# Designs tried in a protein design run: designed miniproteins, single chains, continued (4). Part 24

Each design is a single chain, and the fold is of that chain. pLDDT is the mean over its residues in the fold that is shown.

## One batch from the design tools (miniprotein)

Design m12860
Fold by ESMFold2-Fast:
Structure m12860 (fold): chain A 104 residues (1-104)
Amino acid sequence: MSKEEKLNKATLESIGGNLRALQEAAKIYYELGKYDEAIKLYETVVKLYPDNAEAWLNLGKVYYKKGDYEKAIEYFEKALSLKDRMTPEQVAEAEKLYKEAKEK
């Protein structure tokens, strides 16, 4: 209930290309298991902000959850190419998931 309300507010606020609202909406879709909706929003983010390493990482995570390990690897490589734009925890998560995806 509260996450659905937050999602509705975030998607409304994304009108006009608000980066934070788009990322919050995508994150909520991901948490709800609505991976195709999360992908669409993260693809919008990386199209508008191609240096947003966190959005590339999150695209990789969504594809990993869908079992599309080849696309997950591609997006994790893109995020890691921008590792100076990520926190150390995000870098460690990307490296771990990249290695796990390659072993599938």
Scores: mean pLDDT 80

Design m12861
Fold by ESMFold2-Fast:
Structure m12861 (fold): chain A 58 residues (1-58)
Amino acid sequence: VELELVTDPVTGEPAVGLSTPSDEDRERLARALSRVTELQRTRQLSAEEVLELLRRDL
């Protein structure tokens, strides 16, 4: 799976996306994103920190 920083169309801020998602990668990413999104909201993580956490979990 390949992760990259993209612009969130809702907020206009940097966010993490996938270049070539498979169904398995989408499920894994969705689980990881749910956890990391909660951490980003509560702990104010940068987009780069979010990407690092996602790569660790994938």
Scores: mean pLDDT 66

Design m12862
Fold by ESMFold2-Fast:
Structure m12862 (fold): chain A 120 residues (1-120)
Amino acid sequence: MKPSPEEILAAGDAVAEALRELAEKSKNPKVQELFKKMADAVRKMAEAVARYLETGDPEAARQAAKWYEEYKKLLEEVKKIDPEAFQEGLDAVQRRLAERGLAGAWAFIQHYAEEALKEL
């Protein structure tokens, strides 16, 4: 089902929070920096998706696609540098979303941003 803008923002915040906690616990300064950048990209992506749901503004769809592409690039860089940190990151995000009942909203954000990227 389609989540509310409030649920979209809550999911973005939950994922960003989990990524920041991973950054603080990272032993590798490069991985720490990447997780911080991923948290920022996720928050901006969620804000853009929420704005589009409220306003229908095509610029919001373009911003969602932009931040999704940035998020994917950062995610692949973490995987390349530290595959174990990458897997721990995915597990931590999944746990946080499940605990808060926001997994569906996060899946919607990613799916919507990916589809917006394809339409550009």
Scores: mean pLDDT 86

Design m12863
Fold by ESMFold2-Fast:
Structure m12863 (fold): chain A 116 residues (1-116)
Amino acid sequence: SWEEILERIREALLRAVEISKGAALSDEEQEIVREAGLEITRLLKEAGHVLSEEERDALTLLLLTLGLGVQAGDEALVEETLELFRELLRHSGLSEETIERVLEILREMIERLRAL
């Protein structure tokens, strides 16, 4: 359900914050995450999909969780967060083809973050 997805996103974010020991993303890491978010937004608009405010908020929390997970070097949290992205986007009614394109953007974001 949507509420179960949202609760799992909140729990993943809390674990990411705890594992990072409260360390914020650097300015460079924040810019990489922001660029990925903009690319995803453009892709969804091109696909004719309009996210609700709640779906946009959930996407933002997942992007932050993914960035923190990469910063912390927690591969299990990174993989869990990518699966939560997939579940969120399926619930939002996106095609599997569009979901895989979003995941490609996220994997590129992860590689850019790891290169810092």
Scores: mean pLDDT 86

Design m12864
Fold by ESMFold2-Fast:
Structure m12864 (fold): chain A 87 residues (1-87)
Amino acid sequence: DLQRAQRHLDRGRQAYRQGDYDRARRHYMEGLRLATRAVFNGDSRGYGLLSQGYRGLSDVYRDQGDDDAAQSYQDLSDSYDQTARDL
């Protein structure tokens, strides 16, 4: 369900802006799970949501000083953004 994925990503971004990194991670991870399910079911719009969720995780891990995790999630975000643009 794309709408549920988007709502979780929005809640993750809100939590991130408030400095609640644990809540942000939980919402981004749930949004990613729902976006992955949408892609598995043939909805290519899920790729854009995967990009958003991984970018959110990258921001959280960078702010917490885990640069390796942040870079890995940024690379995933960029990859899924490219996939979404090519569709």
Scores: mean pLDDT 90

Design m12865
Fold by ESMFold2-Fast:
Formats: C-alpha cells, sequence, structure tokens
Structure m12865 (fold): chain A 91 residues (1-91)
C-alpha cells in the first residue's frame, strides 16, 4: 500500500540491527534483518547489515559473502566495501 511507509519500516529494522549488535543482541539482529531480506532480497542495506552482524559475531566467511551480495546490488555502497576489506583482513 504505502511504499514510503514500507521503505521507512525496512530502513528502521536495518538501523535497529546495528544497535542490537552493539547491545549484544546478535540473534535478534540476524532475525530482524532476515525478515527484511525475505520481503526484499534486493535490499543492499539489509545485506550490509547482515554482513556486519556476522562480522561482529566472528563469522568472517559469512560476513564476506553478505558484503559481496550487497556490493553486487549496490557497487557504490562505501560501508559494505569498507566492511568487506575489514572482514578479509580477519581471515
Amino acid sequence: NDKSLASFQRETVVRGAYLDVLSGRVDDAIKNVQEVLDADPNNAGAWTALGYVYLQAGDYEKAIEYFEKALKLDPNNVLAKELLEEAKKKL
């Protein structure tokens, strides 16, 4: 129905995932971002957030996979590009 409201809701969930990780709620962050991706699998911001969650959890291989998905959708995503380089250095 309201595309603006739906977009705002998805952006709010993605933003919340970063805050959940910083608060130690890693499983909640994964669940909430996955729900966004189930509804919109082309959401580059959500793939970046999921990569960040796995990076903070120490799963560097999954983090790299998700950042590469984000960059395939949005090659100019500076955050995903920087976090991908960070994750590769942790291997």
Scores: mean pLDDT 82

Design m12866
Fold by ESMFold2-Fast:
Structure m12866 (fold): chain A 71 residues (1-71)
Amino acid sequence: SEIEELKKEAEEKIKKAEEAIKKGDLQTARSYLEEAERLAVKLAVLGAVEEAQKLGKRIQEVMKKLEEAEK
């Protein structure tokens, strides 16, 4: 389904962002988190609100790690 594909893509973007942070590639990490946020918004629009909220929490967690690394 489109919802399952978007969820999988968002999860992969989050994983790539975490890997980029570990490598010190903060610009790439930011780009992946922005892409994951867009996918989460699409999920919410399609009615997958709970899935979008779960992804949003994970994105926020990784974003905090990115912001800490940028200081």
Scores: mean pLDDT 87

Design m12867
Fold by ESMFold2-Fast:
Parts: C-alpha cells; sequence; structure tokens
Structure m12867 (fold): chain A 92 residues (1-92)
C-alpha cells in the first residue's frame, strides 16, 4: 500500500530526529513501530500487533512526560498518530 509506505517513511524521519537527540527510549519505540508497519505491509502483522505497539508507545510517552523530555514527548505523540492512522487503514 502506497499510503502505508508513506507512514513508514514518516516514522523513519522521526527515528533520525530521535537518534540525533540521543533519546534511546524514543529511538527503540520508533524502531518497533517501523518493524510493525513493515510486517503489516508484508501481510505478517495483525490489527492486534498495531494495538500492542500503540500501547507500548503510550507507556513510553508517559515515561518521557515524567522525565520532562519535551522533544521525546513530541516525537512519541507523532508516532502514536501515525500508528492510529495505520490502524484505521487496516480496518478499511
Amino acid sequence: SERLQRLIDELRKLLEEAEKLGDSLTVNVIKIAIETLEKLAAGEASELDIEITIGLARIALGVQKLLGDERGVELLERTIEILDEALALYKE
């Protein structure tokens, strides 16, 4: 799906930003999100796999908010938005 590939490309850009910040938690969550959407594109992931990844990203978002990492929060909020969009595309 061309739309799914665009979401993966957006996640790769967020990954580059997280790596430049040295934010290992946000980096690892975005990597898992990319792997989940790549597996979805290959027909090897389910709706549940996306929902689990969203749950993980929300936990990481809570951690970054407690640490006061405003940039990590922004990157994780955008990652969650991309995963929610991928979930909506899967349900269509």
Scores: mean pLDDT 88

Design m12868
Fold by ESMFold2-Fast:
Structure m12868 (fold): chain A 63 residues (1-63)
Amino acid sequence: MSPAVERAIQMLRDAGLTAEADRLYAEAERVQKDLEEGKISPTEAAAREVGLAIRGVGLLLDA
């Protein structure tokens, strides 16, 4: 998992948005699993992780 996604998840947890943090974590774990299984390229995994980090920040701002 990228440091940006890890930070977004931690920020959500610190804000008390635990359900949102858990959901984002599950999606990030799915990206890692797909990468490890060769289902996606490292470039696609990086792009998906950027999207997850942006979504995490968006959830924090909407709270």
Scores: mean pLDDT 82

Design m12869
Fold by ESMFold2-Fast:
Structure m12869 (fold): chain A 55 residues (1-55)
Amino acid sequence: MDAEELREKAVEAAKAGDAEKAEALATQTSARHGSEAGLRTGKEVKEALEALGIP
């Protein structure tokens, strides 16, 4: 999977309330595509989870 696909899947998991899956996908993004891609994905995951009221 490319960085964009991993980011999209991570955000979708976060919007579904699956924080564990979303964080795992963000970690994989960092591992495969570098820290910048991982940080961007992690930020979007955090924002999506916070929008659902998940800390």
Scores: mean pLDDT 78

Design m12870
Fold by ESMFold2-Fast:
Structure m12870 (fold): chain A 62 residues (1-62)
Amino acid sequence: SHMEEFIKRIEEASNKESKSGKKYTLDDAIRDLVLAVTRVIAKRQGLSEEEAEKIADEIIKK
């Protein structure tokens, strides 16, 4: 499946960059993805940017 291959590539890239002194992790990438996806959904549903950020914060906070 395309999604499995994509996830594996993200993990490999994250591990390689961490070893090179980069501190951008898979967890950081997931947070960025959650924010981006939330904004897209909010925009399609006619929600404001403030509402989108509030929803993203709630998701990231568990």
Scores: mean pLDDT 71

Design m12871
Fold by ESMFold2-Fast:
Structure m12871 (fold): chain A 68 residues (1-68)
Amino acid sequence: ETALAYYNRGNARFSLGDYLGAIRDYDEALKIDPSFLEAAAEREKALGEHYKLLDQLEKAISAYEKAV
């Protein structure tokens, strides 16, 4: 499998909201080509979106608890 193939699959997973799967694919692309700057940049974006979802989930849980 080529670095580009992993990068493209990671992009597809990113667009589907599978940020952890996207990060995994970008990591595989970077193992094959450590100079693949586009994969490194998209990995950072996927990581940011993943943490954003975790933060929003915690806030949603807190809001429901306060509603009781």
Scores: mean pLDDT 80

Design m12872
Fold by ESMFold2-Fast:
Structure m12872 (fold): chain A 57 residues (1-57)
Amino acid sequence: KSAADIILELLSDGRYHSIAEIVEATGASRSTVSRLLNKLLEGGLVEERDGKYRIAR
């Protein structure tokens, strides 16, 4: 599984998750997680509020 796939699976619960939680779940570096989250935000797949991320619905 790619780190991006793990992020989307973690966020599939519909709740906001911090970058720290996503780093823990993926095992990827914080910089990699931040880059992937930026791509997912630009693609409209996730949304951000107060530094936390969830699936866009």
Scores: mean pLDDT 82

Design m12873
Fold by ESMFold2-Fast:
Structure m12873 (fold): chain A 72 residues (1-72)
Amino acid sequence: AAGVAEVDALAEQVRKFIAGEERLPLETARKILGHLDGQLAAADAGWLSPEQRANLEALRKRVEEEIAELEK
């Protein structure tokens, strides 16, 4: 499905960003933030481990900080 393919593509961009290989464009960072917010909301159903939740929250914080820097 298109939504799954988009999430996979965004995950690859996030991996490169974390590795320091690429900067996130503002539009891409906003899309990633939206997907992470959706995943964390679904995680409130209690199916994610504490480690998985912590990893998503850490990634969300890093993307949010990148957006804040790009909006200056």
Scores: mean pLDDT 70

Design m12874
Fold by ESMFold2-Fast:
Structure m12874 (fold): chain A 58 residues (1-58)
Amino acid sequence: MEELIEEALRFSLEDFSEEQLEKAREILRKYVEEGVMSKEELELVVKKIREAEELAKK
């Protein structure tokens, strides 16, 4: 599951604006609350999002 999430996010990050990336982060938090994913998986996914945001800036 982790690799699938990473691949899906990497694909989405190329198409999404910063606002949409923030929205994706909120959806991921909701997945943790509903037990769809673990806190550890959320942390890894969030790191990937932040790395992509950093690369998109300067």
Scores: mean pLDDT 64

Design m12875
Fold by ESMFold2-Fast:
Structure m12875 (fold): chain A 58 residues (1-58)
Amino acid sequence: MEEELERLIEEAKERIAKLPPTEAIHLAGEVTREAERRLGKEAAERLGIELYRHILSL
């Protein structure tokens, strides 16, 4: 993964782990939208999958 995408994923995972599932899903959607704006649709899709997998692992 590109360094920018990797940093965004790790920062989001840390924040998500501290939230209840409903709030975590909402934050994951917000971060995915920001990633689409900055890094494009394909990077945002990969980030979204990783964040939702992380939530399901909690």
Scores: mean pLDDT 78

Design m12876
Fold by ESMFold2-Fast:
Structure m12876 (fold): chain A 97 residues (1-97)
Amino acid sequence: LSEKSRIASLTTAAAILASSTTVPGADKKEELEAVKELAEELKEIAKKLGSEEGVKAAEKAIELAEKALKEGKVTEEEIKEIQKEILKAGDAAIEAA
């Protein structure tokens, strides 16, 4: 279905971005903004598909990205958690589609 294709594309983009954001020693403000946008889109898709798990995972990713942007810093642990939640949101949305 077209929605599954869209979700797979977003999840792949998030995985590629995840690899980029795990580069040590750099604050990745632009990458964090992109991660937040992907999470917001995944949340909307998960909500339309009725995936409560996908919505919650996307919301957590958005919250973590917003916190990092507001504080002007991000740790490797925070990056990995954001990545995990985005991938979880994508997978849950695909299962619901």
Scores: mean pLDDT 72

Design m12878
Fold by ESMFold2-Fast:
Structure m12878 (fold): chain A 87 residues (1-87)
Amino acid sequence: MEELREELRQAGEDAMAGAEDTLKKSIEYAKQGKLDEAERYSVAAMMLATSAEVAFLLAGDQEGAERARKLRDEIIETSNKAIEEAK
């Protein structure tokens, strides 16, 4: 049980890092005027942040789940703004 919780917590941290990196790529594509790529990467980043939230919840890590939820909200706000500004 404890070992599984640690694995899930680590999966959550890995997914958080992946979401941050994927968001950076989305912003880079938006700056290049590649709006379709920017949108696809923003959706991927949101999915990764959601996966992190689920992993943390399954691990019993409420703080991790809250961090993942905040990251998802930040991804939505930041990616929408970057794509809108690139239009």
Scores: mean pLDDT 86

Design m12879
Fold by ESMFold2-Fast:
Structure m12879 (fold): chain A 61 residues (1-61)
Amino acid sequence: SIEALREGALAVMDTMIRAGASEEELERVIKQIEARLREQGVPEEEIKEIVEELKKKLKEA
């Protein structure tokens, strides 16, 4: 489900932040997640919402 993909993406970001990943590394991971969501057939509007949530996590870290 799209919700499961969203939760997985957020969990990856949390793990990377906890591991001390740089802003550049986190930005690369967001792009990789975006590409994977497109491959899974997630609508662009929902991809945009997920990416915005990931970017918010990056700014809060």
Scores: mean pLDDT 81

Design m12880
Fold by ESMFold2-Fast:
Structure m12880 (fold): chain A 97 residues (1-97)
Amino acid sequence: PIEEDPVLQLMAKASEAMKNKDYEKAAEYLEKAQEELGGLNLLLTMALVTALEKAGDIEKAKEVLERMKESIENDERIPEEAKKSGLEFIDKMLEEL
């Protein structure tokens, strides 16, 4: 159902919450968006981590990044060079938290 895409609706709500500095609510919508997708998405994960950091939930932000790292390591569809770059990026984000 293209007109009723729940992921797009949740992303729009998250964007509005971020504008209103309601970071906890933004994180909630982004988590629901990932659940609706049925898996981890790097762009949604980055947005979720940013929302969690701004909400002060550093522990949850680290957990989300660790799950993304595991997902990248186990995704055989990702080329080795892209996998290496993705893991280096995640590791830098973890170091900055």
Scores: mean pLDDT 79

Design m12881
Fold by ESMFold2-Fast:
Structure m12881 (fold): chain A 55 residues (1-55)
Amino acid sequence: AEAAFEAGLAAYLAGDYDAAIAHFEEALALDPDHERARAMLAAARANKALAEAEA
């Protein structure tokens, strides 16, 4: 769980929100009570939506 969460954070910091979402979803599949992964998944999804919006 923690390794998947850390991989998600690395992808998020690199701006790769698709990879970040996948890693955070994996962390939650391994540990559904992982509050940090849940919060970061929401943030990654929101940032992906903003990145895909027209300027």
Scores: mean pLDDT 79

Design m12882
Fold by ESMFold2-Fast:
Structure m12882 (fold): chain A 84 residues (1-84)
Amino acid sequence: LLEKAREALRKGDLKKALEYLEREASRLGVEAIEAGSEEAVQHVREALEHLVKAREALKKGDKETAKKHLEQALEHLERAREAL
C-alpha cells in the first residue's frame, strides 16, 4: 500500500493516495498495538493527524496543502513499518 500511495502522489492522484495511506495506517496501527511498539504507535498517530489535515485540505480544494500532508503521512507510516 505504501508503494501504491507513493505512485498515486507521483501521478497527482491525491484521492487515491489518501485512500491507500488510510488503509495502511489502519493496518499498521493494529500491528503496532499487537507488537507493543510505542515508537510504531507514535508514528501511526502522527500519520493519522496528517491524514485528517490532508482530507480537510482536499475538501477545501487546497491540493498543495493536501499533498504536503499526504507526503508527511507516508513518511511517518514508513517509519512505523521500520519500527516493527
Scores: mean pLDDT 87

Design m12883
Fold by ESMFold2-Fast:
Parts: structure tokens; C-alpha cells; sequence
Structure m12883 (fold): chain A 61 residues (1-61)
């Protein structure tokens, strides 16, 4: 599993990339899902985190 510091760094990176126009909200959410699944998080946790992250990003664009 990712540490809290690694998770914060990942979320910050993805937010910055969306705000900079480098990736879409959809691409950021997919990257987050992929990274969390690879890190061993269960699908139900990943789905919840991804939903919250998507809602947050949608308020920024």
C-alpha cells in the first residue's frame, strides 16, 4: 500500500497536471485508480477514493 505521504504526492501531482491542462479529469481519475490498484488497495476503496477525487477535480475545471 502507498504511505500517506506517497498518496498526498500522487494526488497533488494529478491535480497540478489537470490544472496545467496536461491531462483531462478523466485521465487523472484513471491514473489514480491504476496506481491505487497496483499498490494493493481493494476495488471498493479505490472506487470511493476515485469518486471523491473526480468530484474535487470537477470543481477546479
Amino acid sequence: MLSFEELKALLTELINRVVAGEISVEEAVEELRRRLLEAGYPEDVVDRVAAVFRSMLETLV
Scores: mean pLDDT 81

Design m12884
Fold by ESMFold2-Fast:
Structure m12884 (fold): chain A 69 residues (1-69)
Amino acid sequence: AAAPSPEELREAARRAARELGLDEKAAEVIAEAAARLAAGEAVDPREVARRAGISTERAAEALSRALAA
């Protein structure tokens, strides 16, 4: 299957962020991390959390929801 576009990933991340009460900056970080995971890259949840300004648990939840969309 074709990989989702960056716009599709941003939309999924924004939806996940809204449902979890996160801001747009966090949504963008989650979208980048989701794209990397979809490409088969390893992603460190602590690094995602640091860039998004959220907890590691919140970053993991947001990534899970974005990838499930």
Scores: mean pLDDT 75

Design m12885
Fold by ESMFold2-Fast:
Structure m12885 (fold): chain A 70 residues (1-70)
Amino acid sequence: SSELVYEAMLLMSEGIRAIKAGDEKTGIELFERAAELAREAGAESLAREAEQMKKDVEEHGAKGTAERLE
């Protein structure tokens, strides 16, 4: 549904803000939730993006991920 896609995008934005602020745990939790909602909505590309963001934070930390986002 469009509502789930919108919520997933909102969670992605909040996750990016958390990562830029150095909050790894919150960022990971938000990206995981975004991926779940995107998957429920059938938004495959958004779900993969959220999952990749989560993995990037887990592998490179908040600062490393934020630098790659710019």
Scores: mean pLDDT 85

Design m12886
Fold by ESMFold2-Fast:
Structure m12886 (fold): chain A 59 residues (1-59)
Amino acid sequence: SKNKKAAEEFLKLSKEALEKGDYETAWRYYQAAFLFDPSLVYNDVEFIEKLKEGLEKAK
């Protein structure tokens, strides 16, 4: 699926940004992935929690 490939690519970019400490960019890519395939991103609870924690600390 074209949408699934787009979601996978955005998830990769989100995780890369998270590793670099760029939480705002990571969140933007995460939201893009969710828009293309919500079911793909819903099951990565550990990543979502880590990303939200990083965003809270970045404020």
Scores: mean pLDDT 78

Design m12887
Fold by ESMFold2-Fast:
Structure m12887 (fold): chain A 62 residues (1-62)
Amino acid sequence: MDENVTFSLTLDESIAEGLPEEEMAERLAEKLGIPKETALEFLKKVKESAEVGREESRKLAE
């Protein structure tokens, strides 16, 4: 399946638990099987999109 799906799910879980960015990156690295450094770079970029996505999904779901 697509890495993007796993990435999205991992981010959503971490954000829902209120984990700091470092923990989110570690979760991403574990789920995707990539190094933490790469996960941190992805997280910083995708975090903004994930936050926006969360708000949008919430509005649509409600």
Scores: mean pLDDT 63

Design m12888
Fold by ESMFold2-Fast:
Structure m12888 (fold): chain A 62 residues (1-62)
Amino acid sequence: ASKEDIDEAVKTVLELIQRGEPLTKAATAGTDLVIKKAKEKGLSREEVSEIMSAVQKALLDA
């Protein structure tokens, strides 16, 4: 996946966490964004996994 797609997904998750939203809400928002990008851009399974790994790391590091 592009760096911009990864950065956007991670930024979305981190902004929700910084606003005091629950980790579950941040995770849901991140997942929904990845699914939306996959449908709109035709992302491969590998690209989806790359973005999801970055989102998961951001959630665990929060």
Scores: mean pLDDT 79

Design m12889
Fold by ESMFold2-Fast:
Structure m12889 (fold): chain A 55 residues (1-55)
Amino acid sequence: SIKKEVEELKEKAKELLEEAKKEAKENPKIGPDVVEEKVGEASELYAKAKELEEK
């Protein structure tokens, strides 16, 4: 169902944001572009989930 698909997208986005936070905290030397990439991907997944919810 669409609801299940939306929940899956939100879960994946949340997971990516958690990974980004952990990376920023533990590896500030290597990570600005990796963190930015994960945050960007999570943002896109949230946008897709929102669009599916509203349609």
Scores: mean pLDDT 77

Design m12890
Fold by ESMFold2-Fast:
Structure m12890 (fold): chain A 84 residues (1-84)
Amino acid sequence: SKLEEILEKYKETLEEASELAEKVPEIKSLEELEELEKRFEELKPKLKELVKELKKAGFEEEAEKLEGNVKLLEEQLEKKRKEL
């Protein structure tokens, strides 16, 4: 499907985003947080590009879900910064 083709194109980006999200609860130091924040900032342009491609292809629900997940990850990192 066209959706599968888009997701395959961004497979590495999605895997990196998933790994980063899994590491957020395990953050114990400011140094670990700053490393993950840096990785997230490098990943954001690629995630935005994927959202744009999904919207252009008519996958608005998938695009909205991805945008929501990106925003949630950003909020979780901000929460961790306040806790450290």
Scores: mean pLDDT 86

Design m12891
Fold by ESMFold2-Fast:
Structure m12891 (fold): chain A 72 residues (1-72)
Amino acid sequence: TDKAFEILKALLEKGELTAAELAELTGLSQSTVTKILNSLKEQGILESKKKGKKTYYSVNKKYEEEVKKLLE
């Protein structure tokens, strides 16, 4: 299973999540989640927003349909 696909599925289902919440939901380590999130954000697939001391990630609405197609 592609670890990036698990992260993208969780974000599509929940809307926005922190790296810690994604690690808990996917069973991946937080360091693995953070590396994947940074890579996907650099590609423009994900957006991030800071709320206080926490950073939330979400799928960029412009690419939402393309992401859904990649997840089968």
Scores: mean pLDDT 82

Design m12892
Fold by ESMFold2-Fast:
Structure m12892 (fold): chain A 64 residues (1-64)
Amino acid sequence: MEKAREHYKKGLDALMKKNYEEAIKHFEEAFKLGDKRAISLLAYVYLQMGDLEKAKEYLEKAKK
């Protein structure tokens, strides 16, 4: 979980800078490593980028 938390933090830093591609990369890695908080943020970032299909996909995964 330590590495998942590190990626989650880096994703938040990228999101603050509106660096959506970097935010996605770090949130995807955080989720892959078990930090499920990243799923809602992935949905949010994709929605901000206008990718409604990806946003919906991650919202479905967040319903676990």
Scores: mean pLDDT 80

Design m12893
Fold by ESMFold2-Fast:
Structure m12893 (fold): chain A 55 residues (1-55)
Amino acid sequence: GRERMERLAEEALSTRDPTDREQRLAALEEAVKAVEPEDPEEAREFRETGLRNLG
């Protein structure tokens, strides 16, 4: 759910190592993709708002 996506976003933002950050961003992408079949609107909201705040 949303809590997992938010936690992964925070982990990506807190990471100082560029390689580790890329891996955490990839995990975040997979988590958003996993939520989409169960709650497509929440996944869309996170892509539009959450990922924009991350970038």
Scores: mean pLDDT 70

Design m12894
Fold by ESMFold2-Fast:
Structure m12894 (fold): chain A 67 residues (1-67)
Amino acid sequence: MSEEEVEGLLNNAEDALLAGDLDAARQALEQARKIAQQITLSPELKRRLLDIDVQLGIQDIKRAVGK
């Protein structure tokens, strides 16, 4: 249940990133993080969560520079 919910949220965040919807990606990642704090994630899901977080951080830098 909960780990599958995290996987679904990470899929949504990845899809949003591909679509350029950074706000939707960030919202999905925040929800995934809240659930992840209450359960043990597989190493694969932990890696995906970190990858999305890094990508959003790069986009935040671009936004701050006015790109």
Scores: mean pLDDT 78

Design m12895
Fold by ESMFold2-Fast:
Structure m12895 (fold): chain A 75 residues (1-75)
Amino acid sequence: ELEELLKESGELAKKLKELGKQEEVDKILAEVLAETKERAEKAAGDEEKLREIALEAAKKLKEKLEELLKKTLEE
């Protein structure tokens, strides 16, 4: 599931960059990474929790990229 979510997010990011939304994609990536880093630091040493955090981060990334794509296509 994590690998599939990351692949889907990568495809969405590529499509958004082709639409000229590279800066917006980079901003979303930075925001998700910052949020994930904070949660991961609190869960340091808990491998199961770290995997849950990674999976949730991947889902959030995909959701934010899908929202950006929808907004872009509605303009």
Scores: mean pLDDT 78

Design m12896
Fold by ESMFold2-Fast:
Structure m12896 (fold): chain A 56 residues (1-56)
Amino acid sequence: MKEEIEKILKEIIEASKNGDVDKVNELTIKLVELIEPYDSSIREEINKLYEELLKK
């Protein structure tokens, strides 16, 4: 889990440097899923809404 978190954080930093906002947002959602394992139904709903809004 820690290795995965570090990997995602590095990818977020790289995407941020490149100005890839969509990738930053996608990776942030993945990071939240790893850090906050709570009610999966609420998390899934939020993630799905975010994906819909970011998919342009």
Scores: mean pLDDT 68

Design m12897
Fold by ESMFold2-Fast:
Structure m12897 (fold): chain A 65 residues (1-65)
Amino acid sequence: MLEEVERLKEEIRELKERNKDNPEIVRLAEEAISVAEALVKAGKYEEAIEVLREAKKEIEELIAK
C-alpha cells in the first residue's frame, strides 16, 4: 500500500518536473500529492492510490494534447 503510494507520487513528481512550464499540470500534480498525503495520514491508503492514479491519467491526457 504505502510503497505503491510512494511510487505513484514519484511518477507524478517526474511528470511535473518534465512539464514544469505547464501551470495546469503543476497545479494538478501538487493538489493530487497533497490530497493523497492527507488520505495516508487518515489511514485511507486505497483512496490515496485512486487519487494518484486518476491524477496521473489526467496529466497524461493533458500532455497528449
Scores: mean pLDDT 83

